# Designed miniproteins, single chains, continued (5), part 77

Each design is a single chain, and the fold is of that chain. pLDDT is the mean over its residues in the fold that is shown.

## One batch from the design tools (miniprotein)

Design m18676
Fold by ESMFold2-Fast:
Structure m18676 (fold): chain A 86 residues (1-86)
Amino acid sequence: MKEGMEKMLKAIESMLKSASKNPKARDIVIRFIRSTIETVARGFNEDEFKEFVKKVEELAKKYADKDLYEEIKKIIDEAVKQYKEE
């Protein structure tokens, strides 16, 4: 995995851990994950994008509550759909 993607995954992990302790951080975490996935979709190749979204889903499954996980999964599914349409 590219170093830039690894740094983004670490940031997502930290934000997910923060959201588990502070519900007010949830909207910020959702917006950050969406923006980061869009950045990877535009700046990296298909294999790197697929690996990245898979890692994001794994982190969300591990650290997010059910509601936050479902929201993140919707963001991933929408990003994957948009990537295939281009």
Scores: mean pLDDT 79

Design m18677
Fold by ESMFold2-Fast:
Structure m18677 (fold): chain A 74 residues (1-74)
Amino acid sequence: AERLIEEAERALERGDVEEAVRHLVKAGRLYYEEGKYEEAARLYRRASELRERAGDDVGASLLRMSSEIYKKSS
């Protein structure tokens, strides 16, 4: 999971927002499968914010909802 976050940061340095979002979503799924729901929620939240800034409001909304659901799972 940590390596995927590093890959996302590297993608952002290159200006590749979509690749960064993809890596953050993958890291979030790994945390979710490990039962780390709060960490998963934070990663989906970050991916949502990046998509909003890129103009993908629909994709951002879906990631934001995933973040809220995972927070409530404790």
Scores: mean pLDDT 74

Design m18678
Fold by ESMFold2-Fast:
Structure m18678 (fold): chain A 61 residues (1-61)
Amino acid sequence: SELDRQAALSQRVADLVRAGDTAALEALLAALDPEDQALVRRMVAVVENGRKLTAEQRAAA
């Protein structure tokens, strides 16, 4: 289903962002339609914002 596809894509994006694998992330984006590229860019921003908040919380401890 579309929801399953988006969930799988979201998990892959989160894994790549966590690993810092910019080359693999760029390769993934290059294989996607423009609409899916926009979705992935939003997913990257969400994951990065979550990581920033967690890092800030750890730094405060």
Scores: mean pLDDT 76

Design m18679
Fold by ESMFold2-Fast:
Structure m18679 (fold): chain A 80 residues (1-80)
Amino acid sequence: MDERLRAALESLNLDDAAAALRSLGYDVDMATIYATLARVAASLGDEELAATYRRIHDALQAGNYEEALLLSAELARSLL
């Protein structure tokens, strides 16, 4: 894992959040993926994309899978 990428993840406390979500039975892998994508987008200066990925992560963390799916669909459309 890229050291810079890992430092960004740790600064957002996303590893701790992912561990908590796993203990609650949530899809931790999907939430962790979106958290990672948010950090990558932010590091590239794409704050809008980073904000969208964080919203998907937060929806997954809240167990709002419907909102996470809708945000993912909107993201896919905006990239086309």
Scores: mean pLDDT 65

Design m18680
Fold by ESMFold2-Fast:
Structure m18680 (fold): chain A 72 residues (1-72)
Amino acid sequence: MMSEEELLRRFEELVARAREISPRLGVLVGASLGLMEMLLYVARKTGDEEVVEEAKRLMERRIRELERLIEE
């Protein structure tokens, strides 16, 4: 499982790559990934470490999928 810092770094790299294609695409990708950050925030409010870990794993998987699709 990636650290939160590593997830944030990859998040920022995805936004940067999307901006190279189109500035507007960068904004849209950033907004979409922002929803995942909100999910992680809400997951922490449950006080359940398993829920937080599951949210991080889903976030990591979605980031990898998006990276692949952008590079297509």
Scores: mean pLDDT 75

Design m18681
Fold by ESMFold2-Fast:
Order: C-alpha cells, then structure tokens, then sequence
Structure m18681 (fold): chain A 58 residues (1-58)
C-alpha cells in the first residue's frame, strides 16, 4: 500500500506521529489490514509502534 509505505518513510524520518496517523488512515480506509501493518512495522524495526497500533485500532 502506498499509504503504508509513506507512513513508514515518515517513521524513518523521525516523524513518529505523522507516520502513525498515515498508517492508521490506511487501515481505516480498508487498504491495509491491521495485521499487515503490524507485521511490516515489526519487520522495519518498529515493534513498539506495532503494539501501539493494536491498542488504537482494536
């Protein structure tokens, strides 16, 4: 998902809040599942952000 890729790029740039908001919107729009976003965040080295997504979206 381009929105998930943009969210990850924002996290890599240190823009944590903007990155998470972008990813949450991708999930809410149905373009990415919560599980897909969580797995990609863990793979990218953001396990704490992955856990935070579960708390916000679930």
Amino acid sequence: SPELDEGLALLDAGKREAGLVRIIRAIQSGKVTLDEAVERLRAAGYPEEAEELRLIVT
Scores: mean pLDDT 83

Design m18682
Fold by ESMFold2-Fast:
Structure m18682 (fold): chain A 90 residues (1-90)
Amino acid sequence: QSLIEEALKEIEEVAELAEKEGWKGAAEALRKAAEEARKAVESGDLKSALEIAIKALMGAIEVYELLGDEEKAKKLSELLDKLEKELESL
């Protein structure tokens, strides 16, 4: 699986968690970012897709930090580092 696809799945999972917590604005922002990143991938704009996914993943990490889920926050931070390295290689 591509790193972008992995990131988008994680972002969508966090959006569902934010919605369950009543953080509708955070959930909407994460879902919108995932949709925009997918459109960028479909158009062949890998750089924009990575930039959008990186920003959304930062927001997702903040949601896990607020929930006290240190393991999930760490997992997303490691994924963020991988996406940033991929963007730098472009």
Scores: mean pLDDT 86

Design m18683
Fold by ESMFold2-Fast:
Structure m18683 (fold): chain A 61 residues (1-61)
Amino acid sequence: ADDLLAYADELEEQAEEYRQKAAEIREAATTAEQRFEAEVLDGMAALLEGMASWLRKKAEE
């Protein structure tokens, strides 16, 4: 359904924002803890990307 595709698009946009923020933190990071914060954001982005992929698959079924 088109509504599932629209939701997938929203999740992908949010994931891109998390990826961008993670990159910015990583570039500015001076400690291992700050680098870990970037990894957490990358993990959250991966979760949203996975959900978006699942929604797109369901929309095609």
Scores: mean pLDDT 83

Design m18684
Fold by ESMFold2-Fast:
Structure m18684 (fold): chain A 71 residues (1-71)
Amino acid sequence: MEKEGKAALLMRMAERLAKSAEEFIKQGRLDGAKTYVNGLEFLARLAQELGLDDVAEEIRKKAEELREKIE
């Protein structure tokens, strides 16, 4: 139950970063988008270290999808 609160917070943070990355990609501002994708990768590692494996994998996959759009 305590871990569920942390999972929800991390997912909300990840959704915010992903939305910001998508907005920068839409504007053609790829350097700005890269910063937010790096933030998502960092949150995925934090989730993994906290034992939130499902959350970490979901955030990591979102970061990979956005990374492909930046290439």
Scores: mean pLDDT 83

Design m18685
Fold by ESMFold2-Fast:
Structure m18685 (fold): chain A 68 residues (1-68)
Amino acid sequence: SSSLEQEFLALTREIGRLIRELPAEEAERYTREVLEIIAQYSAGRLSLEQAIARLRELRDRIEAELRA
């Protein structure tokens, strides 16, 4: 749905912003994880809902790392 598409775009944008606050090594690792989620979604291995769920978990992990 359009609301899920908006959530997906908002999450990718937010994660990109958060990644820019990380040290280079951590930024590279999380960037690869985001690209893997997008690649699996594009290949039809993840639904949009599953991709969004993984992006939410990734966002939460990055936020926790930034607070540590």
Scores: mean pLDDT 87

Design m18686
Fold by ESMFold2-Fast:
Structure m18686 (fold): chain A 110 residues (1-110)
Amino acid sequence: LPLLSDEELATFIELAKSDNLLSSIAATIVLGSLASDEQLKAAAEELSKSDNPIALESAGSLYLQVGDKEKALENYKKALEIDPNNLTAQLNVARLEGDEKKEQEILKKI
């Protein structure tokens, strides 16, 4: 059962779009923990429209949670186009593409 109302969903999507890194990460964790699969997909679609690399990374994570690996990969790659040093996005791209060598190289930097 989803624990988020439509109003709460809209609020956490807006916070996930925030330029404040902690607010964006916290909102994405709440969405991942409390939203239904349908709410997660709606949130991911909205976040995928952002030009903020953290919001795009969040979109990728939410798409991955609902099993849409193709859209997850697309959003992680968009995040890397804006911020190529994003280790989380680099790691998730390597994992989704099955590049075990690249995954190991990135994990050594974390």
Scores: mean pLDDT 81

Design m18687
Fold by ESMFold2-Fast:
Structure m18687 (fold): chain A 70 residues (1-70)
Amino acid sequence: SALEEAQELALETLEENKDKFSEREYEGLKKAIESGDRTVLLVAIHEAIEKLKDDEEAVKKLEEARKLLL
């Protein structure tokens, strides 16, 4: 499903950029992405984009995940 594809893409991006988050931020975003709630996932993707804004490849992957939910 689009939700599952968006979750997988968001989790992959989060894991690849784990060093750019605090442990609390990482675990919070991971739980939000894994929640299965579309609205919670959209908010988590937005927060990840803001945190990774200077990484063009990470932002591109997260924008792709967000588009799957819209």
Scores: mean pLDDT 86

Design m18688
Fold by ESMFold2-Fast:
Structure m18688 (fold): chain A 81 residues (1-81)
Amino acid sequence: KPSKEEIEAESLIALARMLRSIAERSYERGTMSLEEAIELLDKAEELLKEAIEIGSEEIQKEAKELIEEIKERKEELEEEL
């Protein structure tokens, strides 16, 4: 049913969610620096932007919502610098 592009977009969102989770948990546990956590969040945003370019309107909406959440989290982390 879904196109190959849709499957790729869904995979990009899944990877972005995983990177966000790793960054957040590792930073909270002190196993990752603030700079490393921000770099992972930047990578997650890049993956979500790719998902927006190839995905359906539904995927684009989900990816945009996740980008906003990641941006807010990065701003919170940058304020700690």
Scores: mean pLDDT 83

Design m18689
Fold by ESMFold2-Fast:
Structure m18689 (fold): chain A 71 residues (1-71)
Amino acid sequence: SRREQFEEVVRQIAKHANELGEKYNISDEDLSRILGEAVRLAREMLDRGESPEEILERVKKWIDEKVKKLS
């Protein structure tokens, strides 16, 4: 279902952000803010009919950019 697809996308986004947070010593506050925004973006993309694979690629790149600016 679309809900199950979104839940899986959120799990993958959270995993990616957590791994980057550990690697770059990002604060829990900053990581939580980035995750919240990433989940919102993923939901909007899914509502527009984008594939889970495309959403994951785009949102992971967005997270990478945000983490780079904090490093």
Scores: mean pLDDT 84

Design m18690
Fold by ESMFold2-Fast:
Order: structure tokens, then C-alpha cells, then sequence
Structure m18690 (fold): chain A 110 residues (1-110)
């Protein structure tokens, strides 16, 4: 089905995003443990979205729940970071949450 084809494409995209975030997490130039914690929260978020897509259990309600949880946890993890580091993490949060909302909208329209 069109929905099954979309899920396959989204699984591949999410797996690429996890690989890129894990590369960032393991960067030897990344010396701040709070920054590593924030990146780990992004990895955990994408992994949870990936599992929900694989299980065909991703819903708009779950997307909103996960987005709110991620933003709250990232706010706490980044409170004491320099503004440049906060901006980098916030840009990634905005990208990932917007992309997940687009994915569920496309699956529901299929």
C-alpha cells in the first residue's frame, strides 16, 4: 500500500538520523556532558519514533506527547549551556519534531 511504502521510506530516514546523531554524540570535540545528555535525548526520541513507525502505532496524539516530553527534557538538560550550544540543540529539536509531524500527516493521508 502507499502507507506501507511511506513507512519504509520513513524507517530509512529515521535510521539515517540516528546514525548522524550517534556520530555527533561520539565526536571527541564534544567535551560538555550536558551537551552529550541533550544529544542522547534526541537519539532516544528518534529511536522511539522509529519503533512506533515499525510497529504501525504512531498516532498524532503520540507525536504531540513525544514532542512535549522532548522539549521539556531538552529545556532542563540545556538550561546552563552557552546560547550557541542551546541554539544548536533547539534547531535539531525543531527539525526532528516538525519532521515527525509531517511523517504522521503523510501516513494518515495515504
Amino acid sequence: SQADALREQFIAQLEREIALLEELYNDPQLKNEKMRKAIQLLIDYVKEVLQLVKDNTLTPEKVDELSRKLRKEVEEATKDLPESDKQMIYTMVEYLTTRTRAMIAEIEAA
Scores: mean pLDDT 88

Design m18691
Fold by ESMFold2-Fast:
Order: structure tokens, then C-alpha cells, then sequence
Structure m18691 (fold): chain A 95 residues (1-95)
């Protein structure tokens, strides 16, 4: 049982899938098909989901990669708002 959870938690496929979904959400945002608020909620939801499966270290690495992608398209202030909300959410989940 524990070995299967460890393998699932270290799933390369999960991390790649989340990155791909965020890249698609960024494309939809750039096309005006989703709002800034919807993009924020989608990113928060994906990170929250991933944090229930991934280790703290793996979640931190995923967050930094996602914020790097977002910084190519969003204002610095908006990226910092997303970072802060992710940190608040992850701190709540850890308690």
C-alpha cells in the first residue's frame, strides 16, 4: 500500500498533466476566453489538488515552475497575488 502511494505521489505524469493544463489555461486567458479571476481559481485548484498527492518539496517545485510560466504572461503584481494565495492555501492544508 505505502509503495503504491509513494509511486503515485512521485508521478511524473501528474506533474506534466498539471503543467499542460495551466499552459492551456494561459492560452485561453490570452485569447480572452477566460477571465483573470477564472485563471487564478483554476491555478489555485490545480495546486491544491496536487498538494494532496505530492510531497511538500515536490509541491514547492511545481509551484515555482508554474509561477515561472505565469510570469511570462501576467503582471508581476498578479503573479505575487497568486503566490501569496497559494502559500495561504498550502499552509491551511498542512494544518
Amino acid sequence: MDELFEKLRNSQTLRETIIYIVQLDMLLYQQGRISEEELKLRVLGLVGFASTILTDSETEELVEELLKILSQYLSPDFVEEIRKKIEEMLNYIKK
Scores: mean pLDDT 77

Design m18692
Fold by ESMFold2-Fast:
Structure m18692 (fold): chain A 84 residues (1-84)
Amino acid sequence: AALSEEEVKTFSLLARIYLKLGNYSEALKLLKKVEEAISTQTFSDTVHANYLEALGDHAFANDDYESALNYYQQALEIYEKIND
């Protein structure tokens, strides 16, 4: 079945929490679900921004600070666009 916008946003949030807890396997499973949903369904810009923040957290957890910076900057650009 198709995922709701609230489910996809919640998966991104849960992934970020699992990353902070050091549970990378659960975080990656949730990020994969979000990626598949975004590739097959149309969602609001806020869903995409939340996903990018989760990818940023994942990169940061892997000491990939350049990728983390890039993902967070992409999320910021989306939030700035929404507020204009």
Scores: mean pLDDT 87

Design m18693
Fold by ESMFold2-Fast:
Structure m18693 (fold): chain A 75 residues (1-75)
Amino acid sequence: SMDAQIAAAFAELEPEVLEQARELLKQGKEEEVRQAIEAARRLAAEARALGLDLLAARYEALAERLEKLLEEAKA
């Protein structure tokens, strides 16, 4: 399905996004990471509205991983 293909392509980019988030947090750019979390959650809702449930689940999981990185950086 198109949803599965898009979700698979997105999954290939996730490690890069997470590494960029770690680098931003090392620089004290917490607000940029918060904006990325908000964007991921918005995109998950948009994907779900389009019936792209696999892509929506990937965006939700990415947002949760970014939130965990942000909390670990605050500790």
Scores: mean pLDDT 86

Design m18694
Fold by ESMFold2-Fast:
Structure m18694 (fold): chain A 60 residues (1-60)
Amino acid sequence: MEAVEAAAKAIREAREKGLSDDMARTKAILTVIKLKGPGISAKDIERIVEEAERRVRKEE
């Protein structure tokens, strides 16, 4: 939950700054890696970022 919320914040902040969706996703990925550490799997990163994207869409 905390990693998803942090990733969602990164997506919202990137969009507020006018960055592309690709840059927003990149920032979310980096945020998850920083919180969970470099040992996190690519599949877990993708799952967390996808959940964060869904939360941002639902908050609109």
Scores: mean pLDDT 80

Design m18695
Fold by ESMFold2-Fast:
Structure m18695 (fold): chain A 87 residues (1-87)
Amino acid sequence: GEKVAQEIVELLEKAIEAIRNGDKDTAIEYLNRAASLVLKHIEDVRKATAIVLQLIAAQIELELGRKDEAIRLLRETAEQARDYLTG
Protein backbone atom coordinates (compact mmCIF):
# COMPACT_ATOMS: atom_id res chain seq x y z
CA GLY A 1 0.00 0.00 0.00
CA GLU A 2 1.99 2.98 1.33
CA LYS A 3 5.37 1.95 -0.18
CA VAL A 4 3.82 1.52 -3.64
CA ALA A 5 2.03 4.88 -3.30
CA GLN A 6 5.36 6.51 -2.40
CA GLU A 7 7.10 4.92 -5.43
CA ILE A 8 4.33 6.09 -7.79
CA VAL A 9 4.44 9.64 -6.33
CA GLU A 10 8.27 9.72 -6.66
CA LEU A 11 8.06 8.63 -10.33
CA LEU A 12 5.45 11.35 -11.02
CA GLU A 13 7.63 13.99 -9.29
CA LYS A 14 10.59 12.88 -11.45
CA ALA A 15 8.35 13.16 -14.54
CA ILE A 16 7.37 16.73 -13.50
CA GLU A 17 11.06 17.67 -13.07
CA ALA A 18 11.88 16.19 -16.51
CA ILE A 19 9.01 18.24 -18.05
CA ARG A 20 10.36 21.41 -16.37
CA ASN A 21 13.83 20.67 -17.81
CA GLY A 22 12.40 20.14 -21.33
CA ASP A 23 13.24 16.40 -21.31
CA LYS A 24 10.01 14.99 -22.76
CA ASP A 25 11.41 11.51 -23.48
CA THR A 26 12.60 11.05 -19.87
CA ALA A 27 9.25 12.35 -18.58
CA ILE A 28 7.35 9.78 -20.72
CA GLU A 29 9.66 6.99 -19.44
CA TYR A 30 8.80 7.90 -15.82
CA LEU A 31 5.06 8.06 -16.66
CA ASN A 32 5.21 4.60 -18.27
CA ARG A 33 6.96 3.21 -15.17
CA ALA A 34 4.28 4.77 -12.93
CA ALA A 35 1.50 3.26 -15.10
CA SER A 36 3.18 -0.17 -14.87
CA LEU A 37 3.27 0.01 -11.04
CA VAL A 38 -0.40 1.11 -10.96
CA LEU A 39 -1.51 -1.81 -13.15
CA LYS A 40 0.64 -4.30 -11.17
CA HIS A 41 -0.22 -3.20 -7.61
CA ILE A 42 -3.66 -1.49 -7.54
CA GLU A 43 -6.11 -4.41 -7.35
CA ASP A 44 -9.26 -2.24 -7.74
CA VAL A 45 -9.69 -2.18 -11.53
CA ARG A 46 -11.81 1.03 -11.43
CA LYS A 47 -9.17 2.90 -9.37
CA ALA A 48 -6.31 1.58 -11.53
CA THR A 49 -8.20 2.60 -14.71
CA ALA A 50 -8.88 6.12 -13.35
CA ILE A 51 -5.17 6.70 -12.59
CA VAL A 52 -4.00 5.25 -15.94
CA LEU A 53 -6.46 7.49 -17.84
CA GLN A 54 -5.08 10.55 -15.98
CA LEU A 55 -1.52 9.49 -16.91
CA ILE A 56 -2.60 9.12 -20.57
CA ALA A 57 -4.21 12.60 -20.43
CA ALA A 58 -0.95 14.05 -19.03
CA GLN A 59 1.07 12.38 -21.83
CA ILE A 60 -1.32 13.85 -24.45
CA GLU A 61 -0.94 17.36 -22.95
CA LEU A 62 2.86 16.92 -22.99
CA GLU A 63 2.84 15.78 -26.67
CA LEU A 64 0.74 18.88 -27.51
CA GLY A 65 3.36 21.11 -25.80
CA ARG A 66 1.03 22.05 -22.91
CA LYS A 67 3.64 21.53 -20.17
CA ASP A 68 1.76 23.43 -17.42
CA GLU A 69 -1.40 21.33 -17.99
CA ALA A 70 0.65 18.11 -18.01
CA ILE A 71 2.24 19.10 -14.66
CA ARG A 72 -1.19 20.00 -13.18
CA LEU A 73 -2.62 16.60 -14.22
CA LEU A 74 0.39 14.75 -12.77
CA ARG A 75 0.02 16.55 -9.42
CA GLU A 76 -3.69 15.60 -9.33
CA THR A 77 -2.78 12.00 -10.27
CA ALA A 78 -0.18 11.80 -7.46
CA GLU A 79 -2.80 12.97 -4.90
CA GLN A 80 -5.38 10.49 -6.27
CA ALA A 81 -2.89 7.59 -6.19
CA ARG A 82 -2.06 8.40 -2.56
CA ASP A 83 -5.77 8.59 -1.64
CA TYR A 84 -6.58 5.28 -3.37
CA LEU A 85 -3.63 3.38 -1.79
CA THR A 86 -3.52 4.93 1.74
CA GLY A 87 -7.14 6.13 2.31
Scores: mean pLDDT 84

Design m18696
Fold by ESMFold2-Fast:
Structure m18696 (fold): chain A 59 residues (1-59)
Amino acid sequence: SPLEQLQQNVIRAIDRSPRLELGEPPPTDLPPEDPRLEEVRRMYEAMQRAVREYERLRG
């Protein structure tokens, strides 16, 4: 499903590099009114938190 693919893409992005720019919109192929977008936002926010923590530890 699109959401599952997005989850895998987010996981790969975290695993490969914490160089994702904070504040970027979440990558998604879902229509803007899809109720799953709220889950996508949560996932992206969790990813951004992980990136910030990683950056803090690197700095």
Scores: mean pLDDT 61

Design m18697
Fold by ESMFold2-Fast:
Structure m18697 (fold): chain A 100 residues (1-100)
Amino acid sequence: LSPEQQEQLRRMQARIITYALLAATAKKLGDEETYQAALEAMKKVVLEALEQGISLEDILAAIDAAKAEIEARLTDPELIAAANEVLAEAEAYAKAYYAS
């Protein structure tokens, strides 16, 4: 990857972590509006990376790294499960984009 693509992946990973945690917290609280907004924001982050020519493999690796970071930082099993569900949605979105 170029230095610009490496920096973009790093920014994408940080944004995915932020939105996944927001979505997981909203889901636990029953805040459907915030959950959907966070999920759409996360999909937009993934789409921006795809549109900039970052490969599916690199995007999936960054999502996996985000999952590992969340699991390392959280101790609440409900939040970990919700965050992993949201990250699985991001992975499915990226794969569907390439399948289209």
Scores: mean pLDDT 82

Design m18698
Fold by ESMFold2-Fast:
Structure m18698 (fold): chain A 99 residues (1-99)
Amino acid sequence: MLTVDEVLAELARLVSEIVRLIEKGEPLDKVIDFAIEKLRELAERSAHPEVAAVLRRGIDELQELKEKLKAGEKVTFDEILEVIARTMEEVAGVRERLR
């Protein structure tokens, strides 16, 4: 089971991995799917229920972006990174409350 600090470290790694996928020219849907699966793994491995809940909200936001993309709406890589950034801020907030 991952601590809050370990989840934050994995989220920082996820941001780096997403940037790398973007640089490689991976399509938006593949980047979204990758981010969803990583957040799902982290939610399942999280020791704290509040952290898992934050990660699941991030998954829901990424699913919304994926549905917009499927509907032919404009979705950007910045919107994906913004979801991950908000998820990190909320996890950091949980960490501050637990310390």
Scores: mean pLDDT 86

Design m18699
Fold by ESMFold2-Fast:
Structure m18699 (fold): chain A 94 residues (1-94)
Amino acid sequence: MPLASAAEVEEAIARGELVPVSGEVSERALQLMVTLMRQLREELPNLSPKERELLFGITEGFLRMIATLEGMRITSFTEDRVEIEHIGKSLSDF
C-alpha cells in the first residue's frame, strides 16, 4: 500500500481529520498516520460490527505506537479524526 502523499496529509489537516499540536513532527509519521486512517475508513463500511471494533482497536494501537516513537501522544482518536500532542522523547512519559 503506498504511503499518503504530502498533499493528502495537508488535506487531512485542512479538514481537521489530523490535528497536530504546534511543533516539529516527522513528515513520514504524518504520512503513515493518514495512510492508516484512510485504510480504516475504506474498510469499515464492508465489515460486521465486531470486525469494525477489532479493526478500529488495531488501527488505534498502531497510531499510538507511531505517535510514541515520534515523541507524540494521541489525545483523541475517532474514525474521522485524530488529535496529537508533541511531548518530546522522554522515557518518563511511558
Scores: mean pLDDT 71

Design m18700
Fold by ESMFold2-Fast:
Structure m18700 (fold): chain A 61 residues (1-61)
Amino acid sequence: SIDELIEEVQNLTGLSREEILELARTLSREEVVAYLLAQGVPPGLAEAAAELLEQIRRLLQ
């Protein structure tokens, strides 16, 4: 479910539900990775979170 994916992204990044949904709606996968790296998220976690955000984006459509 979308709620389970959001919870996983929260666990990886510390972002709020609102921030996660905004990123999923507004940024591409590469832009999400760049944003998370700029926020100090390690590269491996940024890539994992970006994959989960792609899944969230598909469910929002």
Scores: mean pLDDT 86

Design m18701
Fold by ESMFold2-Fast:
Structure m18701 (fold): chain A 74 residues (1-74)
Amino acid sequence: DPVLRRISELTGLSEAELRRILGDGDVRDPRDRAALVAKLFVEGKISEQDLPRMSEITGVPVEEILRAVAELLS
């Protein structure tokens, strides 16, 4: 998957580990892509500086990723 490969390159995590974090999510679903990035952020695997690049890779706006982060922290 080209999205998971690019995230793998940015984070140093394997595509298999990214699929494990994604869980039952579908990488084709923008909500599940936002949730994946949000989980990486909350777990400290990416920083706030990485969010614009993650937005470019996933096609998900930074504001939508931040909503997913807020939902995880609720």
Scores: mean pLDDT 84

Design m18702
Fold by ESMFold2-Fast:
Structure m18702 (fold): chain A 61 residues (1-61)
Amino acid sequence: SRKEAFELARKIAKEIVDKYGMTLSVPEIGNQVAAELEKRGYEVTVTSVDDTTAVIDARKK
């Protein structure tokens, strides 16, 4: 389901936060989530909406 893709992105963000110990800002976390999704076979576009929000559009290759 579409919810599974969103839950995967959330899980990746949490893994990144755990790995870096909350050292990263929200935009940097978004960039790292995109990189991990690309490693898992997704084509990813990141668009900043505001200082606290970014949209990640991910499509399987």
Scores: mean pLDDT 68

Design m18703
Fold by ESMFold2-Fast:
Structure m18703 (fold): chain A 85 residues (1-85)
Amino acid sequence: MLEEIAELVRRELERLDRDGDGTVSIDEVVEATRRAARRLGLSDEQADRAAELVRDALRLSGRERVSIEEAVRLGSLAIMDVLLA
């Protein structure tokens, strides 16, 4: 399950990284997490909650951009947290 979630998050992030530089903005991570959650069959409410968890975590970091690898980890953990709630 976690590997499948990570693959979905990675695919949505790669769609947003048009230049292939391996980095994405906070807003792009939030949107990719929401899209991946919906593709997993989560409700709109659950998908929005996962996106909120990602935004809050990244806001606390003070960073403008993150690597795709970091974004995949964070988005996957947020989706898992909502699924296991």
Scores: mean pLDDT 81

Design m18704
Fold by ESMFold2-Fast:
Structure m18704 (fold): chain A 112 residues (1-112)
Amino acid sequence: MRRRLLARAEGEDPKYNVKVRVEVWEDEDGRLEVRITIEAINVEPTDPKVNDFIGKFLQAVAALRAGDREAAEQALDEANVTPEMRKVFELLREAVERGADRIEVEVRFIPK
């Protein structure tokens, strides 16, 4: 399937050693797909801070898909995310509100 990249946003949160990228793709039928990459840098998969961030992030994604913007904002507030990360979530929110029904999340643990 040929996909076209419509938008991309990246943000980092140094307190979690994470970088998040959100990409919004359009397929040949005009359907929107969101691809989310979470890169955890120089932390182990069992790290409690990184796992707390991932959990809150997935909670926010689930809330957005349910149309519950307030619950999504609460999850971000609990994770105390940076303004840069909030801009990444804004793109995700816009894509979901525009009908993006396919959301793929990939978590990578990268040694540095």
Scores: mean pLDDT 81

Design m18705
Fold by ESMFold2-Fast:
Structure m18705 (fold): chain A 100 residues (1-100)
Amino acid sequence: MSPSEKASEEVIKLAEETRERVREVEGGSEAGRLALMLLEDIIETAKAMKSLSPEETKKKLEQMIKGVEEFVANTPEMSEAIREILREFIEKIREIVEKL
């Protein structure tokens, strides 16, 4: 498996696990539903990363981190529980970037 394929699979698994955590906490709220949609978009982007170079994959992961940070900043109604879940998600994506 290429580094990009491995990173893609790790991101997909992490995003799916994060979606379950959001759903269990408050998936029915507006902020929860938006977070679930964001994570689904991340999964689709990660699937496309399998065909990219390691450098391009790193850039996509850095864009994902920025996108999640901007979502949290622009969603003031988001509960602290969802904020912590998404913060942990960002830190795990950073760990994946370090492996590339």
Scores: mean pLDDT 85

Design m18706
Fold by ESMFold2-Fast:
Structure m18706 (fold): chain A 100 residues (1-100)
Amino acid sequence: MPPQDWSALSRRELLQLEAAEARSTIEEIDTYSPEEAKALAIRAAESYRRLYEATGDPLYREFAERYEEIAKLPLEEVREALREAMEEQLRVLEGRIAAL
């Protein structure tokens, strides 16, 4: 999950922090209740929308849209969809960091 005050971070630092948060979430996701997983998807969508507005980077819009769709799923489907989305997001973020 991106931080609330990302404006203080460089692009590299922001991507590294986002990747670290994604790794942490993947590790913990099986401990989340369906309601906690949905709350996380909603917060992720909102945070990435704000990052898109701040940076103009279409990557953040794609992340926001994906988490918005996950938040609309039946509660029992959210955790699995969230795991898959976080794993894909981590791969994309690590690729962006490597390309810097």
Scores: mean pLDDT 81

Design m18707
Fold by ESMFold2-Fast:
Order: C-alpha cells, then structure tokens, then sequence
Structure m18707 (fold): chain A 91 residues (1-91)
C-alpha cells in the first residue's frame, strides 16, 4: 500500500509526461473493471488516473461510481487528484 501510494504520487507529478494513448484506453477500462471487482483500490486509483488523462472509449461500461470519479479527476488539480486517489487506494 505505501509503495502504491508512492507510485500514485509519482504518477500525479509526472502525468503531463505520461498521457493516455487512445489505443491503450480499452485495455485500461477492462483492467479497471477487474481491479474494482477484486477490491484492489490501489490498482483502481492508478487506472482511474491514467483514464482521466485522455479520451477513453467504453467508459459507459464502467460502474457509475467509476465514471463519476474519472470526470472529477479530469477537472481536479494535481493536489485534488492525489487526495482523491489516495482515498480510493486506502478504502
């Protein structure tokens, strides 16, 4: 968990350097569903961050909760994103 939080911190800081590629979006949506069903909050947080950096097809196939989180992340500051993702990773 601590290593996952450190990875999230680095991802938030470097998000401008690692934008989501459109072709990766479908695979990330699938992985996000699997992590969500498994209760892996740390993986959910990382995948939500990635999906918030670009256009992702099939977002409507995600649970409403995850769709709302992605929209919040798109409009949030880096500090707000880190706080939200940390809460997801620890809950």
Amino acid sequence: LDEDLESLRKAVEGIDELPLLPEEAKDLVKKLKEAYEAGDGATVAKLLLKLSTGEAPELETLPEELQELIEKLKTASKEERLALLTEIATS
Scores: mean pLDDT 70

Design m18708
Fold by ESMFold2-Fast:
Structure m18708 (fold): chain A 103 residues (1-103)
Amino acid sequence: MVRVIETKDAEETKKAVKEAIENAEEETVIRLEIEDDAVKAFEEGVGTIEDGRRQFALEHPENAEKFVATPIFYSKEEEGAKEEAEKSEKLFEEGLEKAKELA
C-alpha cells in the first residue's frame, strides 16, 4: 500500500521524512503544499525533502526506490508563483519539442 503524506511547512516535512525512513518497506510519497504564499517555507520544505532522500538512501539502500520524489505546489493565488509555473511549463514544452527534433 502506498503511503501519501501531505505537508505544509519544513517541520511537517521533517516529520514525514522520518516516518518514511522508519517505514522503508512501504512506498512513501510526500507532497509539499503551501497554504501561504511564503517562498521561504517552500524553499525549506524542498531542502528537507532532498536531505531526507539522501538519508533514506544511506540507511535503506535496498529500498531506495521506494522513496518517491513528489510534486511541489504553490498557492494559485500567489502573484509571481503562477507566472513562474506557467513559464516553467512553457520551457518544459520547448525542451520536449527540441528533443523530438533530435530524435
Scores: mean pLDDT 52

Design m18709
Fold by ESMFold2-Fast:
Structure m18709 (fold): chain A 67 residues (1-67)
Amino acid sequence: MSAEELIAELERLIEEARRSTSAAAKVAAHDGERHLPELRERALRGDEEAIRELERMIKGIRQALSL
């Protein structure tokens, strides 16, 4: 998945988690929103560490949403 695709997926999951009744999902969404601006900038510059962090955050939100 490209950096752009990872960013789009995380943004989609954050929005889905914000609409969820799960407290864990809402906490994960808040953490994602807090880090997203920095991770977006870094990942679009080709920072592999930022790309791996985006993947970890996506997995965390998916688990909280039981996806």
Scores: mean pLDDT 82

Design m18710
Fold by ESMFold2-Fast:
Structure m18710 (fold): chain A 65 residues (1-65)
Amino acid sequence: MIDDIKTKAKSLSKEQLQQYAQFAQQVLQQDPQDADALLSLSIYLEALGNTKQSEQYRKQAQQAQ
């Protein structure tokens, strides 16, 4: 659930956020249409302050379903 992922992201350190973002990227390398991975990555990037890339992945997640 989006709310749960956002809560998790706020509780993580910057270093942990970067690690989780990298994990989501790894999942996307194997399944580029994984909507959950795209959405999680967008949330972690937003928490890291990378709003432009966050928005791109969020839109991809909506298209992937």
Scores: mean pLDDT 76

